# Designed miniproteins, single chains, continued (2): the designs that were tried, part 92

Each design is a single chain, and the fold is of that chain. pLDDT is the mean over its residues in the fold that is shown.

## One batch from the design tools (miniprotein)

Design m7185
Fold by ESMFold2-Fast:
Structure m7185 (fold): chain A 87 residues (1-87)
Amino acid sequence: SFEEKFAEFRELADKVLSKKNPTFEELQELRKALDELIALVQSPETTPEQKERVKAYLEEMKKRAEKKNTPIGVLLKKLFDYYLKKL
């Protein structure tokens, strides 16, 4: 469901952003969860309210990544920005 995929993404995003050095595997899991969530958001079954919730959360995560001031923070900011442009 949308709520399950959104919750999964939120847990992975928080975990990755909370780590000083996230692993390559954790970054791949985050990207996979993002791809699945964005595919759901782009489906006709997803409401405008659900799309807005995802967009708002991605913008929040982008800002959090930017504040890290690390190479990983730059990578994550670019990742979130890429998916924001798809919404």
Scores: mean pLDDT 84

Design m7186
Fold by ESMFold2-Fast:
Structure m7186 (fold): chain A 89 residues (1-89)
Amino acid sequence: MLRTVAFALDAQGNVIGEGEIEVTLQELHDEASRLGPDHPAFKLAEERTGVPAERIYQTNNLSPLGRKASKAMGVDPLDMLAVLLARQD
């Protein structure tokens, strides 16, 4: 597994949580392939938050990674719009 620093972002793009999570290569691949970058959900999220759709695509908190990050950081998943994965060990 990869050890990764994660940041939780709210609807305004503010960092509301930070923590380390362990992820598998399969979880990273599943996240990257689950929804394409042109999916309407990311554009809707951009309109709601002002965070660019491309950034939301890369840090999507709707994934199993988002739930894992929420638990690790102690942040309510309903308050999280996106999870930014910053570093991998």
Scores: mean pLDDT 59

Design m7187
Fold by ESMFold2-Fast:
Structure m7187 (fold): chain A 76 residues (1-76)
Amino acid sequence: SMEEEAMAAVRAGDVERATELALEYARSQGIELTPEVEERIRRQVEYAAAAEKILATESDPEAQKAALAALREKLA
């Protein structure tokens, strides 16, 4: 499925491919891709990829929580 392909791209750190898949999925659901919507989807993909990298590389739960909180703050 497109969702599975997008998640695989996110886990691989392929933000460009994950963004392409997310935009195509949004278009398939009837969502109008304005520049604002495209930018929001791109930022969400960047967040997801960065969060997956933190979860894959940081083994300390407290450090993971702090890094994820900092990432959310940066992208809000």
Scores: mean pLDDT 79

Design m7188
Fold by ESMFold2-Fast:
Structure m7188 (fold): chain A 87 residues (1-87)
Amino acid sequence: SAVDEAIAEAERAVEEAKAALEAEAPHLSQDQRRQFAAERRRELGERLQALLDRLVAEKWSSAEMDRFFAHLAALMAELRALERRLL
């Protein structure tokens, strides 16, 4: 479904951000890690906003939007947990 495809795209975007942070963090100072994490969050935000703009163009049901946002919230919670461990 379009919802499952959107969720999969969001999952890939968050996973790429997490992978980049885990790979780079051991080589950075605390301040550099904070800056790197902020840049990754900004890039992720742009990718997710582009995805949301596409979803808004469709007439999705409230249930479909709720499912997407619930999944996105879980993905962002995982990213924040990783940032807390690395920063």
Scores: mean pLDDT 84

Design m7189
Fold by ESMFold2-Fast:
Structure m7189 (fold): chain A 72 residues (1-72)
Amino acid sequence: SAVEEFARRQLEELRELLAAGAAFDAADARAFLAALPASVARWRATSSAADEPLLEVTRRGLLEAAELILEA
């Protein structure tokens, strides 16, 4: 699904940034968080009501991952 594809790409991008170590900082995490609502709005517009629980779980997972990086 579009939600799963988006989630996979975002998590892979975040994983690559984390693996690079010095390449990922608080500014990158803030930019990611700032973009997240607009991204969620776009993928929600192409999703059905049945996808809502998956959208919310995906959004929350990405938010928590970015917030964890900001705390490190």
Scores: mean pLDDT 63

Design m7190
Fold by ESMFold2-Fast:
Structure m7190 (fold): chain A 60 residues (1-60)
Amino acid sequence: GGPITSEEEAERDRRIAEGKATLEDTPGMSEEEFNWFKENFNTDPAVQAAADLALIAAEI
């Protein structure tokens, strides 16, 4: 993508951390993966916690 400002970077990172990311904030995700992720963020708090743990595990 194009260049991003420091303000936009901080806002994007905040939205991702809060589970409010848009498709544009997750360029590595397909539309189907993004919809699954968004649906899980809204439907089950346990799945949100599991997703956060999975992101941490992926860094290992």
Scores: mean pLDDT 57

Design m7191
Fold by ESMFold2-Fast:
Structure m7191 (fold): chain A 94 residues (1-94)
Amino acid sequence: SLLEDLESAIELLRRILENPEDYSPEEIVSALLLIRAVVLSLARAYDIPPELVAEFERLADEAIAQARAGKFDKETLEELLRIAEEILRLAKEK
């Protein structure tokens, strides 16, 4: 399910946040692209507020650009995870 997919993607990103040195830039980009795709699909299915989805997309695109450049911004990823968890909570209430 999309809810299970989002939960799994959040767990993977939390592991990356805990130990970013254990992941290649390509692995981080793949994880970010996965959560982005899952959130956009889930937002369409569960009528998530468009402002929240737009904020998530902005943070995800920023994190992807940083990861592609071989950079890691912990604060950007922490904020991305916070918004993803809020989207998951709202979807579960539907």
Scores: mean pLDDT 86

Design m7192
Fold by ESMFold2-Fast:
Structure m7192 (fold): chain A 80 residues (1-80)
Amino acid sequence: MLEAVLAELAALAPLGRAAIEAAKAGDIERAKELARELARRIAASPQAEAVYREVVRAIRNSLDPEAAEALIAAMEEALA
């Protein structure tokens, strides 16, 4: 289980990094677009729940609360 989650996180890392860097650069609309794509890719994973929790943790640890919650809200909208 853990190894499968880590492999999925590694595959998604470039997209996740791009979303975080866009948010840090102040391009919140681009960051939200990338976050929605990230959420759609996570939803296709057999480890979706565990991967999503780790991605949300990484976003909250990497960004200010306002930017983090904007990206998380965009991800949740994409998964609804």
Scores: mean pLDDT 83

Design m7193
Fold by ESMFold2-Fast:
Structure m7193 (fold): chain A 86 residues (1-86)
Amino acid sequence: MSEEEFEAEVYIALAQIYIAVAKLALDRGILTPEEAKYVADKAIELANKALELAGDNEQLRSDAQQVINDAKEIVKRAEELAKRRA
């Protein structure tokens, strides 16, 4: 494992934690939709950083893409909930 691949794994792990927290807190009503979107957007930033560091490592790229997909679903759910509050 290269230094860059290790850094990519750390960014993916942090992004996964952000996703788990955003989803759980949004589902429990602890975070507002706007706050959950902010946390999910942060996870996307971390996952994009991981993609830059992953290079040609297919597993790391796949893991980072999965985080981006999960974060986008949280953003869409948060946007739907925000519309219901209007």
Scores: mean pLDDT 84

Design m7194
Fold by ESMFold2-Fast:
Structure m7194 (fold): chain A 73 residues (1-73)
Amino acid sequence: SEVLVRVAEHELRRELERARAVLSPEQAATLEKLLDEIVAELRSLLDEPDDVLARRIQELARRFLETLRELLA
């Protein structure tokens, strides 16, 4: 479902924007590139069943948030 991908992108972008004030330009660029890669991968799975897509969203969102947390540490 494209709705699942849009919701995932929106939530991860919201997390990035909340952290933007404390990130360096280089750190922000790294996270923006990672977000773009995640969205591209999820869009490649739009023809897959929603349960497969939802599981992949969970895995990639966790990776994104872990990367964000490490940059803020």
Scores: mean pLDDT 86

Design m7195
Fold by ESMFold2-Fast:
Structure m7195 (fold): chain A 78 residues (1-78)
Amino acid sequence: MEELKRAFEAVLEELLDRRVALNPDAPQAEIDRARALIPALAEETAREILENKIDIQDTAATESGKEEQALVLEALKV
């Protein structure tokens, strides 16, 4: 669990940094919020993958409004 979570955190941070570098005009609040969500998102995603709840190729998102989570979750999927 911990190793998988750590790997996802590293990947998500790298992908977020790449997107920020290519899109410096992005809202700072959105960037800060996405970055703050990375640890929790990585942990939840690792748990769901370990429980075989997430299809790597077809991830079902909750309809509860994962606006910020969707941004970084897409990066994790691909």
Scores: mean pLDDT 62

Design m7196
Fold by ESMFold2-Fast:
Structure m7196 (fold): chain A 81 residues (1-81)
Amino acid sequence: SMEEIKEEAIELAKKYAEKAYKIYSKDGPLSDAEVEFLVDLIGHEVREWLLENYPELPEEEIEEIVKEVKRVAREVLEKLL
């Protein structure tokens, strides 16, 4: 279902955000620009995953999921700061 796809995408976003934080914070705290860069990167990675695993999913649905993924990724990164 759409709900299950969205749920899986959100879990991926959380994992990607935690991994990105570990990699990009090694040389110091993340700047606001670095957070936005990582949010966009995570959104792109999840979009690629959706296109690979759900090729028939409409672009409109993909955009809705990616918007929520970006919000979740930003929340996770901000809490880790």
Scores: mean pLDDT 86

Design m7197
Fold by ESMFold2-Fast:
Structure m7197 (fold): chain A 82 residues (1-82)
Amino acid sequence: ATGKFVIENGKIVSLEVDDPSLEETVKKIAETLAERAPDFTIKGTVTKVDDETYKGEVEIGDIKVTLTFDKNGNLLDAEVER
């Protein structure tokens, strides 16, 4: 199951989930990212790996980052591409 989001100026402007059970987790992840990078446009895709692990493929401006989150939106790992 997958969720997509867009953040502009520290606000979630778009959030789409293919499974309603993902909505709360994807929203928490998007809120965490909006707080950390409020001056950037952030676009991301979140994929549920298991009941406790979520993978985020995120663009912060022109930077691509792979992030790992728990079900509460807490960041577990971050890997920068480029």
Scores: mean pLDDT 80

Design m7198
Fold by ESMFold2-Fast:
Structure m7198 (fold): chain A 85 residues (1-85)
Amino acid sequence: EEKVARFRQALAELLAKYRDDDELTKEEVLALVREAAERAGLSEEERQAVVDYVEAQLAALGKETVTGREARILALQALEFLRSL
């Protein structure tokens, strides 16, 4: 509950510098998710699970870069995934 709220806030803060049409590499998205998980105080297992989830979603897209808009959608998906843990 509290961790989910912190993770949402951290994702919003880290993504605030990107416009919807900005490009992020897979590495930048994964680094951002790891940083948000660290700021939220997620456990090692929760951090790894969320990062693995986002990596799988990025792989499914088949792209080297995503837009800021797509990164925000991935962030919402990562939040729902964390809630399911």
Scores: mean pLDDT 85

Design m7199
Fold by ESMFold2-Fast:
Structure m7199 (fold): chain A 94 residues (1-94)
Amino acid sequence: SVFRSMTEEEKKLEEKIKEILELVREAARAASAGELDAEEAARLAAEVLRKAGYDDLADAVLEYARGSASLDEIEEKIAKELGVSVSTVRKILM
């Protein structure tokens, strides 16, 4: 019953991707609404990303907030970590 084990792992991965995307979406929404500065939103997102085990992505988000990384680099790293397209990341961050 290898197929059942793969289905359960795929569901867990989908849930994890959705949780990370929801977090990024909430941070982007708060920044866009003026509730948080982009730097504050990036710090909060980075903390949660590190707790989830995405240390490289957390570092990239902070470097972007400091102006030392491009938005394109952040979008590519998010896409790779979450297994989604760059266009999907752009829709969530903007």
Scores: mean pLDDT 64

Design m7200
Fold by ESMFold2-Fast:
Structure m7200 (fold): chain A 100 residues (1-100)
Amino acid sequence: MSLEEQAEELRRRYTARIRAARSAAELRGVLDDLTAEARKLLDQAKTVEELQIVSRAVSLVEMELLRLAEARGWEDVRAYLLERSREMSAYYNEKLRELE
C-alpha cells in the first residue's frame, strides 16, 4: 500500500471513529490513537510531498473531531486537541528538516 493510500485509509477510519464516539473520553482516545498512527506514517515519509499528504489527512480528521467537540460542548476535548496539534506540528517540522 502506498503512503498516499495509507493516509487516505487513516483519514477514512478515524473520521468513522469520530462519528461513532459517544463521549469526550472516547474522542480523546481516538485523538491519542490518531497521533500515534500519524507519527508512524510521518516516519515512513521519504519526501516533503509525502509528509504533506500525511499532514493533510491528519488535519482533515482533526477538523472533524473539533466540529463534533464544539457541537457537543466538549471544551476539554478542544483543549486536548490543541495540545496534540502542537505536538504533531513539532514532529512534522522535525521530519521536514530531515528531508530538506
Scores: mean pLDDT 87

Design m7201
Fold by ESMFold2-Fast:
Structure m7201 (fold): chain A 83 residues (1-83)
Amino acid sequence: MREEKLKELKEKYEEAKELAKKISIEEAAERAKEAIKEYAEKLNVPKEVLEELLKGIDEAVKNKEDPYNFLAMEYLIKEEIKK
C-alpha cells in the first residue's frame, strides 16, 4: 500500500537527517558505496560501470557534498535491492 511505503520512507529520511548531523562525509559516502556495490551485483553490472559509479561518489566527497545526500542514496538503493 502507498501509505505504508510513504511512512517507511519518511521514517528513513528522518533517521538519515539526524545521522547526517553526526556522521562524516567520508563515512556517509562509504555507506553509499556499499549499497551501490550490492545493487550492481544484483543487476550484474559490468566492473567498469561499477568503478565509474564509485568514482562519482569519490568526486562528490571531494566537492564537499552534504552527507545527507549519501545517506539518502544508500536508503533509496537498499529499497530497490529489496524489490
Scores: mean pLDDT 77

Design m7202
Fold by ESMFold2-Fast:
Structure m7202 (fold): chain A 71 residues (1-71)
Amino acid sequence: MMKEAEEAAREMAELVARGDVDGALEKARELGKRLGSEEVELSARQAVREAARRGDPSLVEKAVLDAARVS
């Protein structure tokens, strides 16, 4: 679980850094589906949008890992 969340969070952060917000949102949906957690998907999608708005991809990694740990 956590290792998959870590890998997906890193991929989402890289996509945000490249300006591919839609790709990052798709990865968030895929992660939520794989973990069976709507909360992880929603948290990851919100973090992707916020990271893109602020220009800080590291926000995605923290939010996704925090959500996965409590799910």
Scores: mean pLDDT 79

Design m7203
Fold by ESMFold2-Fast:
Structure m7203 (fold): chain A 87 residues (1-87)
Amino acid sequence: SREERWERIREALERELELLEKEVEELLAQGKVKEARELLEKAEKGIEDAKELLKREFGADDPRTKELIELLENTYEKLKEKVKKAE
């Protein structure tokens, strides 16, 4: 069903964001600022692709789609600021 598909995609994206945050934080803790930045640059494309997928599959006006897109954007910006502060 669309609901089961939504839940699978949501869980997968939330899991990927958790792993991204953990990996960036571990790289920064090791002083690997360049590697953390490169990881975020790769993640940026994945986040944009995920936002477009959510809009196409579930609708841009769906409140759950908006909330998940906001989570993607806020997590990315938070990590970007952490990397910038470590430079």
Scores: mean pLDDT 87

Design m7204
Fold by ESMFold2-Fast:
Structure m7204 (fold): chain A 105 residues (1-105)
Amino acid sequence: MTFEEESKAAGEAFEAAVASRDKAEAERLFRKLSVRAQELLAAGLYSMSETLRDKGEETSKEDEEKGQELFEEADLLEEFAKIAEKIAEEKANELAKLLEELKKL
């Protein structure tokens, strides 16, 4: 896949995961991605989580309830980022083992 195709796949998985708000569905969707798409997704989710925390802090000064909603969304994105990061690491380790076995052939 091209970088654009991988970025698009990561974005589609992100949108579906956020819409579901389900960690199991997020894991299922993220496992279908390439390691690179999983790494891009994790980095993007961490970045978005930080942006939402900053917005939550600013919003909470005027509206504490809306600020809390932004913090809850940031927490959800951070949890999804951790899932994507863990899956990428597991898949990279599996690929490394396969490459080691192929060197023996």
Scores: mean pLDDT 81

Design m7205
Fold by ESMFold2-Fast:
Formats: C-alpha cells, structure tokens, sequence
Structure m7205 (fold): chain A 62 residues (1-62)
C-alpha cells in the first residue's frame, strides 16, 4: 500500500510539473509576441520556475 501511494504521488507530481511547463511555454510565447518587457509576465515565469523546482525536489525525496 505504501508503494502504491508513492507511485500515485509520483504520477500526480509529474502531471503537475507537466502542466506548469506548458504554462511556462505559453507565457514565453506571450513575452515573445509582445516584443516589449513585461514585468508581470516575468514575475509569473519566476514563480512557475520556483514551483517546478519545489515539485522536482519533492519527487527526489520519494
């Protein structure tokens, strides 16, 4: 049961990381399309990278 719970948690974390990576790609596309510096988009990118790093650290601990 503990192994099954760990496997389910790994899948959930991997899916969330995938979702966040897709969101980062979309924000980068928006930055590219704007042609101008956008402080709010940059801050959102930094926050998303921080979230991915936290999730990857959690995966490494499993």
Amino acid sequence: SSAEKAAAEVRRLQEEIGRLKKEIAELIRQLHESGEFNEDLVEQLIELYRKIRALERRLAEL
Scores: mean pLDDT 83

Design m7206
Fold by ESMFold2-Fast:
Structure m7206 (fold): chain A 65 residues (1-65)
Amino acid sequence: DIERETTASMIAIGLAVAGNKVRIRLEGDEVVVEIEVRTDEQLAAAREWAAKGKELLPGLKVTIR
């Protein structure tokens, strides 16, 4: 699904531009985004992005480390 792939890519680009290390993978019909954070500000930004991402893409799975 082109819209799902586009939305996932836009989320990844936003997170990467914010200085987070981001890895995206597809698990069947689920999009999994793994985010590595180094600061409390990056953690807050990652959580905010994850919340917005779930609104745009139901079934988005986000792991923050």
Scores: mean pLDDT 68

Design m7207
Fold by ESMFold2-Fast:
Order: structure tokens, then C-alpha cells, then sequence
Structure m7207 (fold): chain A 80 residues (1-80)
């Protein structure tokens, strides 16, 4: 899925544009996405994905399906 591939891109690269795209696609505002990116600048892709789960859950922006896709991507990344 497009979402799974985007999560994998963030896990492998940690890049700001992929993280911003993911956050916006999940209902975050531009300002919220930019603040999250600033707050996570020192984290690698795995750290950013883990922090993003908490960010999205705290704002009610994370669906069960999205959560399952993020967990699957984390598992696949750790096994590669």
C-alpha cells in the first residue's frame, strides 16, 4: 500500500519530506507536522516512526488500520 511504502521510506531514510507527507495524509496540520519534524530532528527513522505513533494517538488521528500498517512496517524493517 502507499501508506506502508511511505512508512518504510521514513524508517530507511528518516527524511523530513516523507515524514511531513505521512503526517499530513493522516490529518495533521502543516504547523503540527513542521513542529513534529523540528522536535524529532535528532532521531533516526525508527525513532521518528515510534514518536509519530504517540503524536497521532494523542490527537486521535491514528486509525486501527494505519496502526497495523505501521507495526507491520516496523517488524519488516527490524527483520531486514
Amino acid sequence: SDFYNLVMTVLTTGDDSSMRQMLISMGATQDQADQFIQDTQSQNGMGRVLSMIGFLQSRGLLTDDQYQQMVQALQDYRQS
Scores: mean pLDDT 83

Design m7208
Fold by ESMFold2-Fast:
Structure m7208 (fold): chain A 68 residues (1-68)
Amino acid sequence: TREEYLRVVAEIYKEFLEKYPDLPDADRKKIVQKIAEVAREAFEQGLTPEEIRERLKKAVDEYLEELK
């Protein structure tokens, strides 16, 4: 459901903020945008909340590598 989707997105965002509190604001904004984009695409494809969570975690990790 939409509610489950939004909860997964919020949880991943919260975990990210807790793990990387000292990231520059510009980088944080880009990661938040990336999370929103990947989550929207996964939801549109009809993925389960668990599948969306896994994709978001991988997308965040990949994006952090690109920022190095």
Scores: mean pLDDT 75

Design m7209
Fold by ESMFold2-Fast:
Structure m7209 (fold): chain A 80 residues (1-80)
Amino acid sequence: SPRDEAIAGVEGLIADLRGLIAQEDNPEVRARLEEILKELERLLERLRRETDPAEIARLLGEAVGLVNEAQDLLDEQQAS
């Protein structure tokens, strides 16, 4: 189902972000990544209870946006 696919996708994003956090030596960057992780975990809980396909698609879009924010933070760290 679209919900099951969205859940699997967000679970994958959470696993990837946890891996990045585990490898991050900068405590300020790690703290920001951990806040993004908390938001992804909240979205995952919403997806598990959502039945509207349009809302599922929007929540998945929000999860992708959060991952892009995490990537931007890492890119800013590497650009210095």
Scores: mean pLDDT 84

Design m7210
Fold by ESMFold2-Fast:
Structure m7210 (fold): chain A 80 residues (1-80)
Amino acid sequence: SAAEAAEASAQAVLDAVEAAVKAGDLEKAKEIVKKAEEEVKAAEALIPSLPEEEQEAARAAVEAGRKAVEEARKLVEEAE
């Protein structure tokens, strides 16, 4: 489902940031977070252009992405 795909994508971002932090590559971790934040913002901007039946799933995906970015940002902050 679209919701499962969104959750999987959000988890992949978290996994990538955690791996970069564990490797001591904070610059890479910050870059991943920045890119993910930009992608979430771009996805949100596209929602009004989608068919109404697709907007609910798109909003859920954006929310999952925002939560992942927030958690990833905390991981980077805790590693500093």
Scores: mean pLDDT 81

Design m7211
Fold by ESMFold2-Fast:
Structure m7211 (fold): chain A 98 residues (1-98)
Amino acid sequence: PTPEEVAKELEEFKAELIKKYGDEEVVERAYDLYGGNEEMVEELLNKSVKEIADLVIAMLKKMGKDESEIEEVRKLEKENDKAGLLEKLLELARERAS
C-alpha cells in the first residue's frame, strides 16, 4: 500500500478505537506505547484505571522510585485519569529505554 493509504487506514482504525473506548488522548498514548502492534494497543485500552495504576506502580517500585511518585500515580487513579496514567507509563518506558 502507498504511505497515503497506510495513513488513512491508521486514522480509520484510531477512529474506531476512539468510538469504542471514548477517549482520543487515551488511544493516542496507547499507540505511543505499542505502536505497530494493534493487539497490544487494544489489550492496553481494555485495562481498567486500577489495572494501569497497578502496572505503573509496579514499574516505579522495580526502578527504585520514591514514595512521592507512587502517591502521584494513586492520585491519578483516584481522579479516574486513564490518560494521565498512560502518560506516566510512557515516561517510565522512555526512561527505561534510555
Scores: mean pLDDT 77

Design m7212
Fold by ESMFold2-Fast:
Structure m7212 (fold): chain A 87 residues (1-87)
Amino acid sequence: TFPRVGDTPQGVMRDMQQFRQMVRTNDYTTGQVRDWVRTMVQRVDRMGMGDVARVLRRTLRQRTRDGFRQGTVTGVGRTMRMMRQRT
């Protein structure tokens, strides 16, 4: 499947960095964080980075709210590093 027009690795990484900051400042509910991660998994997968999408998707399996928020910040940081290595 072709990536959507305007979705670049650099653009996705900028969105990831902004989201990590918003999660840290508690501007998002746990449900909003989960929905954002699901959307980001789809965007990354569409760009052909299935391994990055897999790492990000694992954060959605965390069962505690605090563990999910912490795991999301860490997981997004890890996926940003993986994307930098590919760009």
Scores: mean pLDDT 71

Design m7213
Fold by ESMFold2-Fast:
Structure m7213 (fold): chain A 100 residues (1-100)
Amino acid sequence: SSEIEEILKELEETFERYKDLLPEELAKKVEQLLKEIKEAVKNKDIEKLRELTRELSALLTEEALRLRDDPSKAQTYSTLVGFAADVESAVREIEELLKK
């Protein structure tokens, strides 16, 4: 589906914009999870897609919470929380498209 490919591309572009806000090891883990999400979409594996999305969202949220008490990191905190929400929203749209 061209719509699914566009959603996945937007997620990858969002990651590329924000990856420098993440520790290197966490950025690598997020990149690997996005790759696995793309493979789950290709295989139409809804259960694996849900599992990977929860893992990715949890990692982003955990990193954001680590920064919450630092006023100098308020924008980074907001960006990471937003990115986690964008991932969950995008994958929900992909799931609905895969059911068609």
Scores: mean pLDDT 83

Design m7214
Fold by ESMFold2-Fast:
Structure m7214 (fold): chain A 63 residues (1-63)
Amino acid sequence: SPEEAAAARLAALQALVDGRAPEEEIGRAVAELQAYAATLPPEVEAALFRGREALLARWEAAR
């Protein structure tokens, strides 16, 4: 489902953040996630956006 696919992509971004991946790799994952989000129903896109922002805020705080 779109929800499962979105959750899987967000989990992949979480793994990169938790693994302290290079900024370039995190940036690519974010860009791919943004492109994918544009194809989703608005409710799923909004949930994915909130999850992404939470992960990026955590990543920035860990710098």
Scores: mean pLDDT 79

Design m7215
Fold by ESMFold2-Fast:
Structure m7215 (fold): chain A 72 residues (1-72)
Amino acid sequence: SMEVEKLKEEFKELVREAVEVLKKLDLSDPAQVKEAKELLEKIYKIGKELVSKMSDEELEEFEKEVEKIWKE
């Protein structure tokens, strides 16, 4: 599905953004904490939708792609 492929790309992009935000996160700055929380909430919502729409095999392959982003 083109919709699933779009959601996968949106998810990966949000994860890349979250990694960068978390790397530089100053916990004493409430604006940065808010930005980090909002990104994580978006990731959770899209991730939950992807889990509901994808097969176990598709989820295993996608998890490998996402893990590579977290390791950067």
Scores: mean pLDDT 84

Design m7216
Fold by ESMFold2-Fast:
Structure m7216 (fold): chain A 64 residues (1-64)
Amino acid sequence: SMEQLQRDISNGLGLMALSIAKRYKDVKDPDLAEQIENLAKILEQNGADKDIVDELRKLAKEAK
């Protein structure tokens, strides 16, 4: 279904974003934190798994 495809794509994008964001977690940048938070919101709206969204939000909070 289209919903399953959208979820799979969103999960894939979320996992890639997590991998990248973790490399920069020690860079305390409010703009980066806002970008990660905004990405998490978009992925959540597109049906990404809660675990992926929550981990992105956690990284955004830690980057602030």
Scores: mean pLDDT 82

Design m7217
Fold by ESMFold2-Fast:
Structure m7217 (fold): chain A 63 residues (1-63)
Amino acid sequence: ELKERLIEAAKENRTDEVYRLAQELIEKGATKEELDRLAGEAIDANNPVAAYVLRQLAEEAFP
């Protein structure tokens, strides 16, 4: 599913794909809390850049 693909993209250091998949998740009704959890999983996947991108996107989508 999209969340699994996003974490795989984070593991592969494909930050642009992480951003795109996160936008698609938001379009499908993902919450700020879900994006924050994914950011934590990106850190666990050893990609703090993807985590930062996810948090910034959450701030943009849920002002």
Scores: mean pLDDT 80

Design m7218
Fold by ESMFold2-Fast:
Structure m7218 (fold): chain A 59 residues (1-59)
Amino acid sequence: SDVEILVAEFRRLKDEASRFSFLSEVNPKYAQALEEALRGQISPETLERALKVIAQRPE
């Protein structure tokens, strides 16, 4: 359940930033910044799952 809650919050953040998704593709540091922002806040496994959600096609 905690993982599901974190994934839902992560999807909310992605949705809010989706208007500039194009910039995320041309700026690879965007994904790295998100990874670093979450590193230390959540478990490594949960972080990996959350990053996969962001990397998925926004459909």
Scores: mean pLDDT 56

Design m7219
Fold by ESMFold2-Fast:
Structure m7219 (fold): chain A 82 residues (1-82)
Amino acid sequence: MKEAEELKKKAIEKVRKAAEAIARGDPEKAVEYLREAEKLALEFSKVGSDEEVKELLAEMRRIIEEAARRYPESARATGELA
């Protein structure tokens, strides 16, 4: 499923961009990328299995938790805006 693979890839890409924004201390851009990632994850949930959706959400969470461990102040500001 090329469409499902592209949606999953784009969702992960947006979460990585959110993590980069957290690292830069840009909570507004981080929130924007997280919203885009959520939208892509919702579209993926329409074509993916429950297990595939769980795997995607776990990977997205892992990326953000790694950024939050390294940049807790910026991650907190991002969470307050989201």
Scores: mean pLDDT 81

Design m7220
Fold by ESMFold2-Fast:
Structure m7220 (fold): chain A 69 residues (1-69)
Amino acid sequence: SAESRAEFLKKLDEVAKKSTADLKALIAEAKAKKWSPEEVLRRIREHFVKLSQQLGEVFEEVKAREKKR
């Protein structure tokens, strides 16, 4: 529905803003601690795995509310 879509997009925007801030902090830490390219790649991959899981959870919550009523 249009209402469910609007709610999903608002939550998606909040997750995107937090993810961007977290990624910038990770890059700053990598520079400060002089991480190897392999360590940086591992940390970025972990970040995107977590982000994918969070997005899936938000989608399921919105879908569950629509399905119950």
Scores: mean pLDDT 80

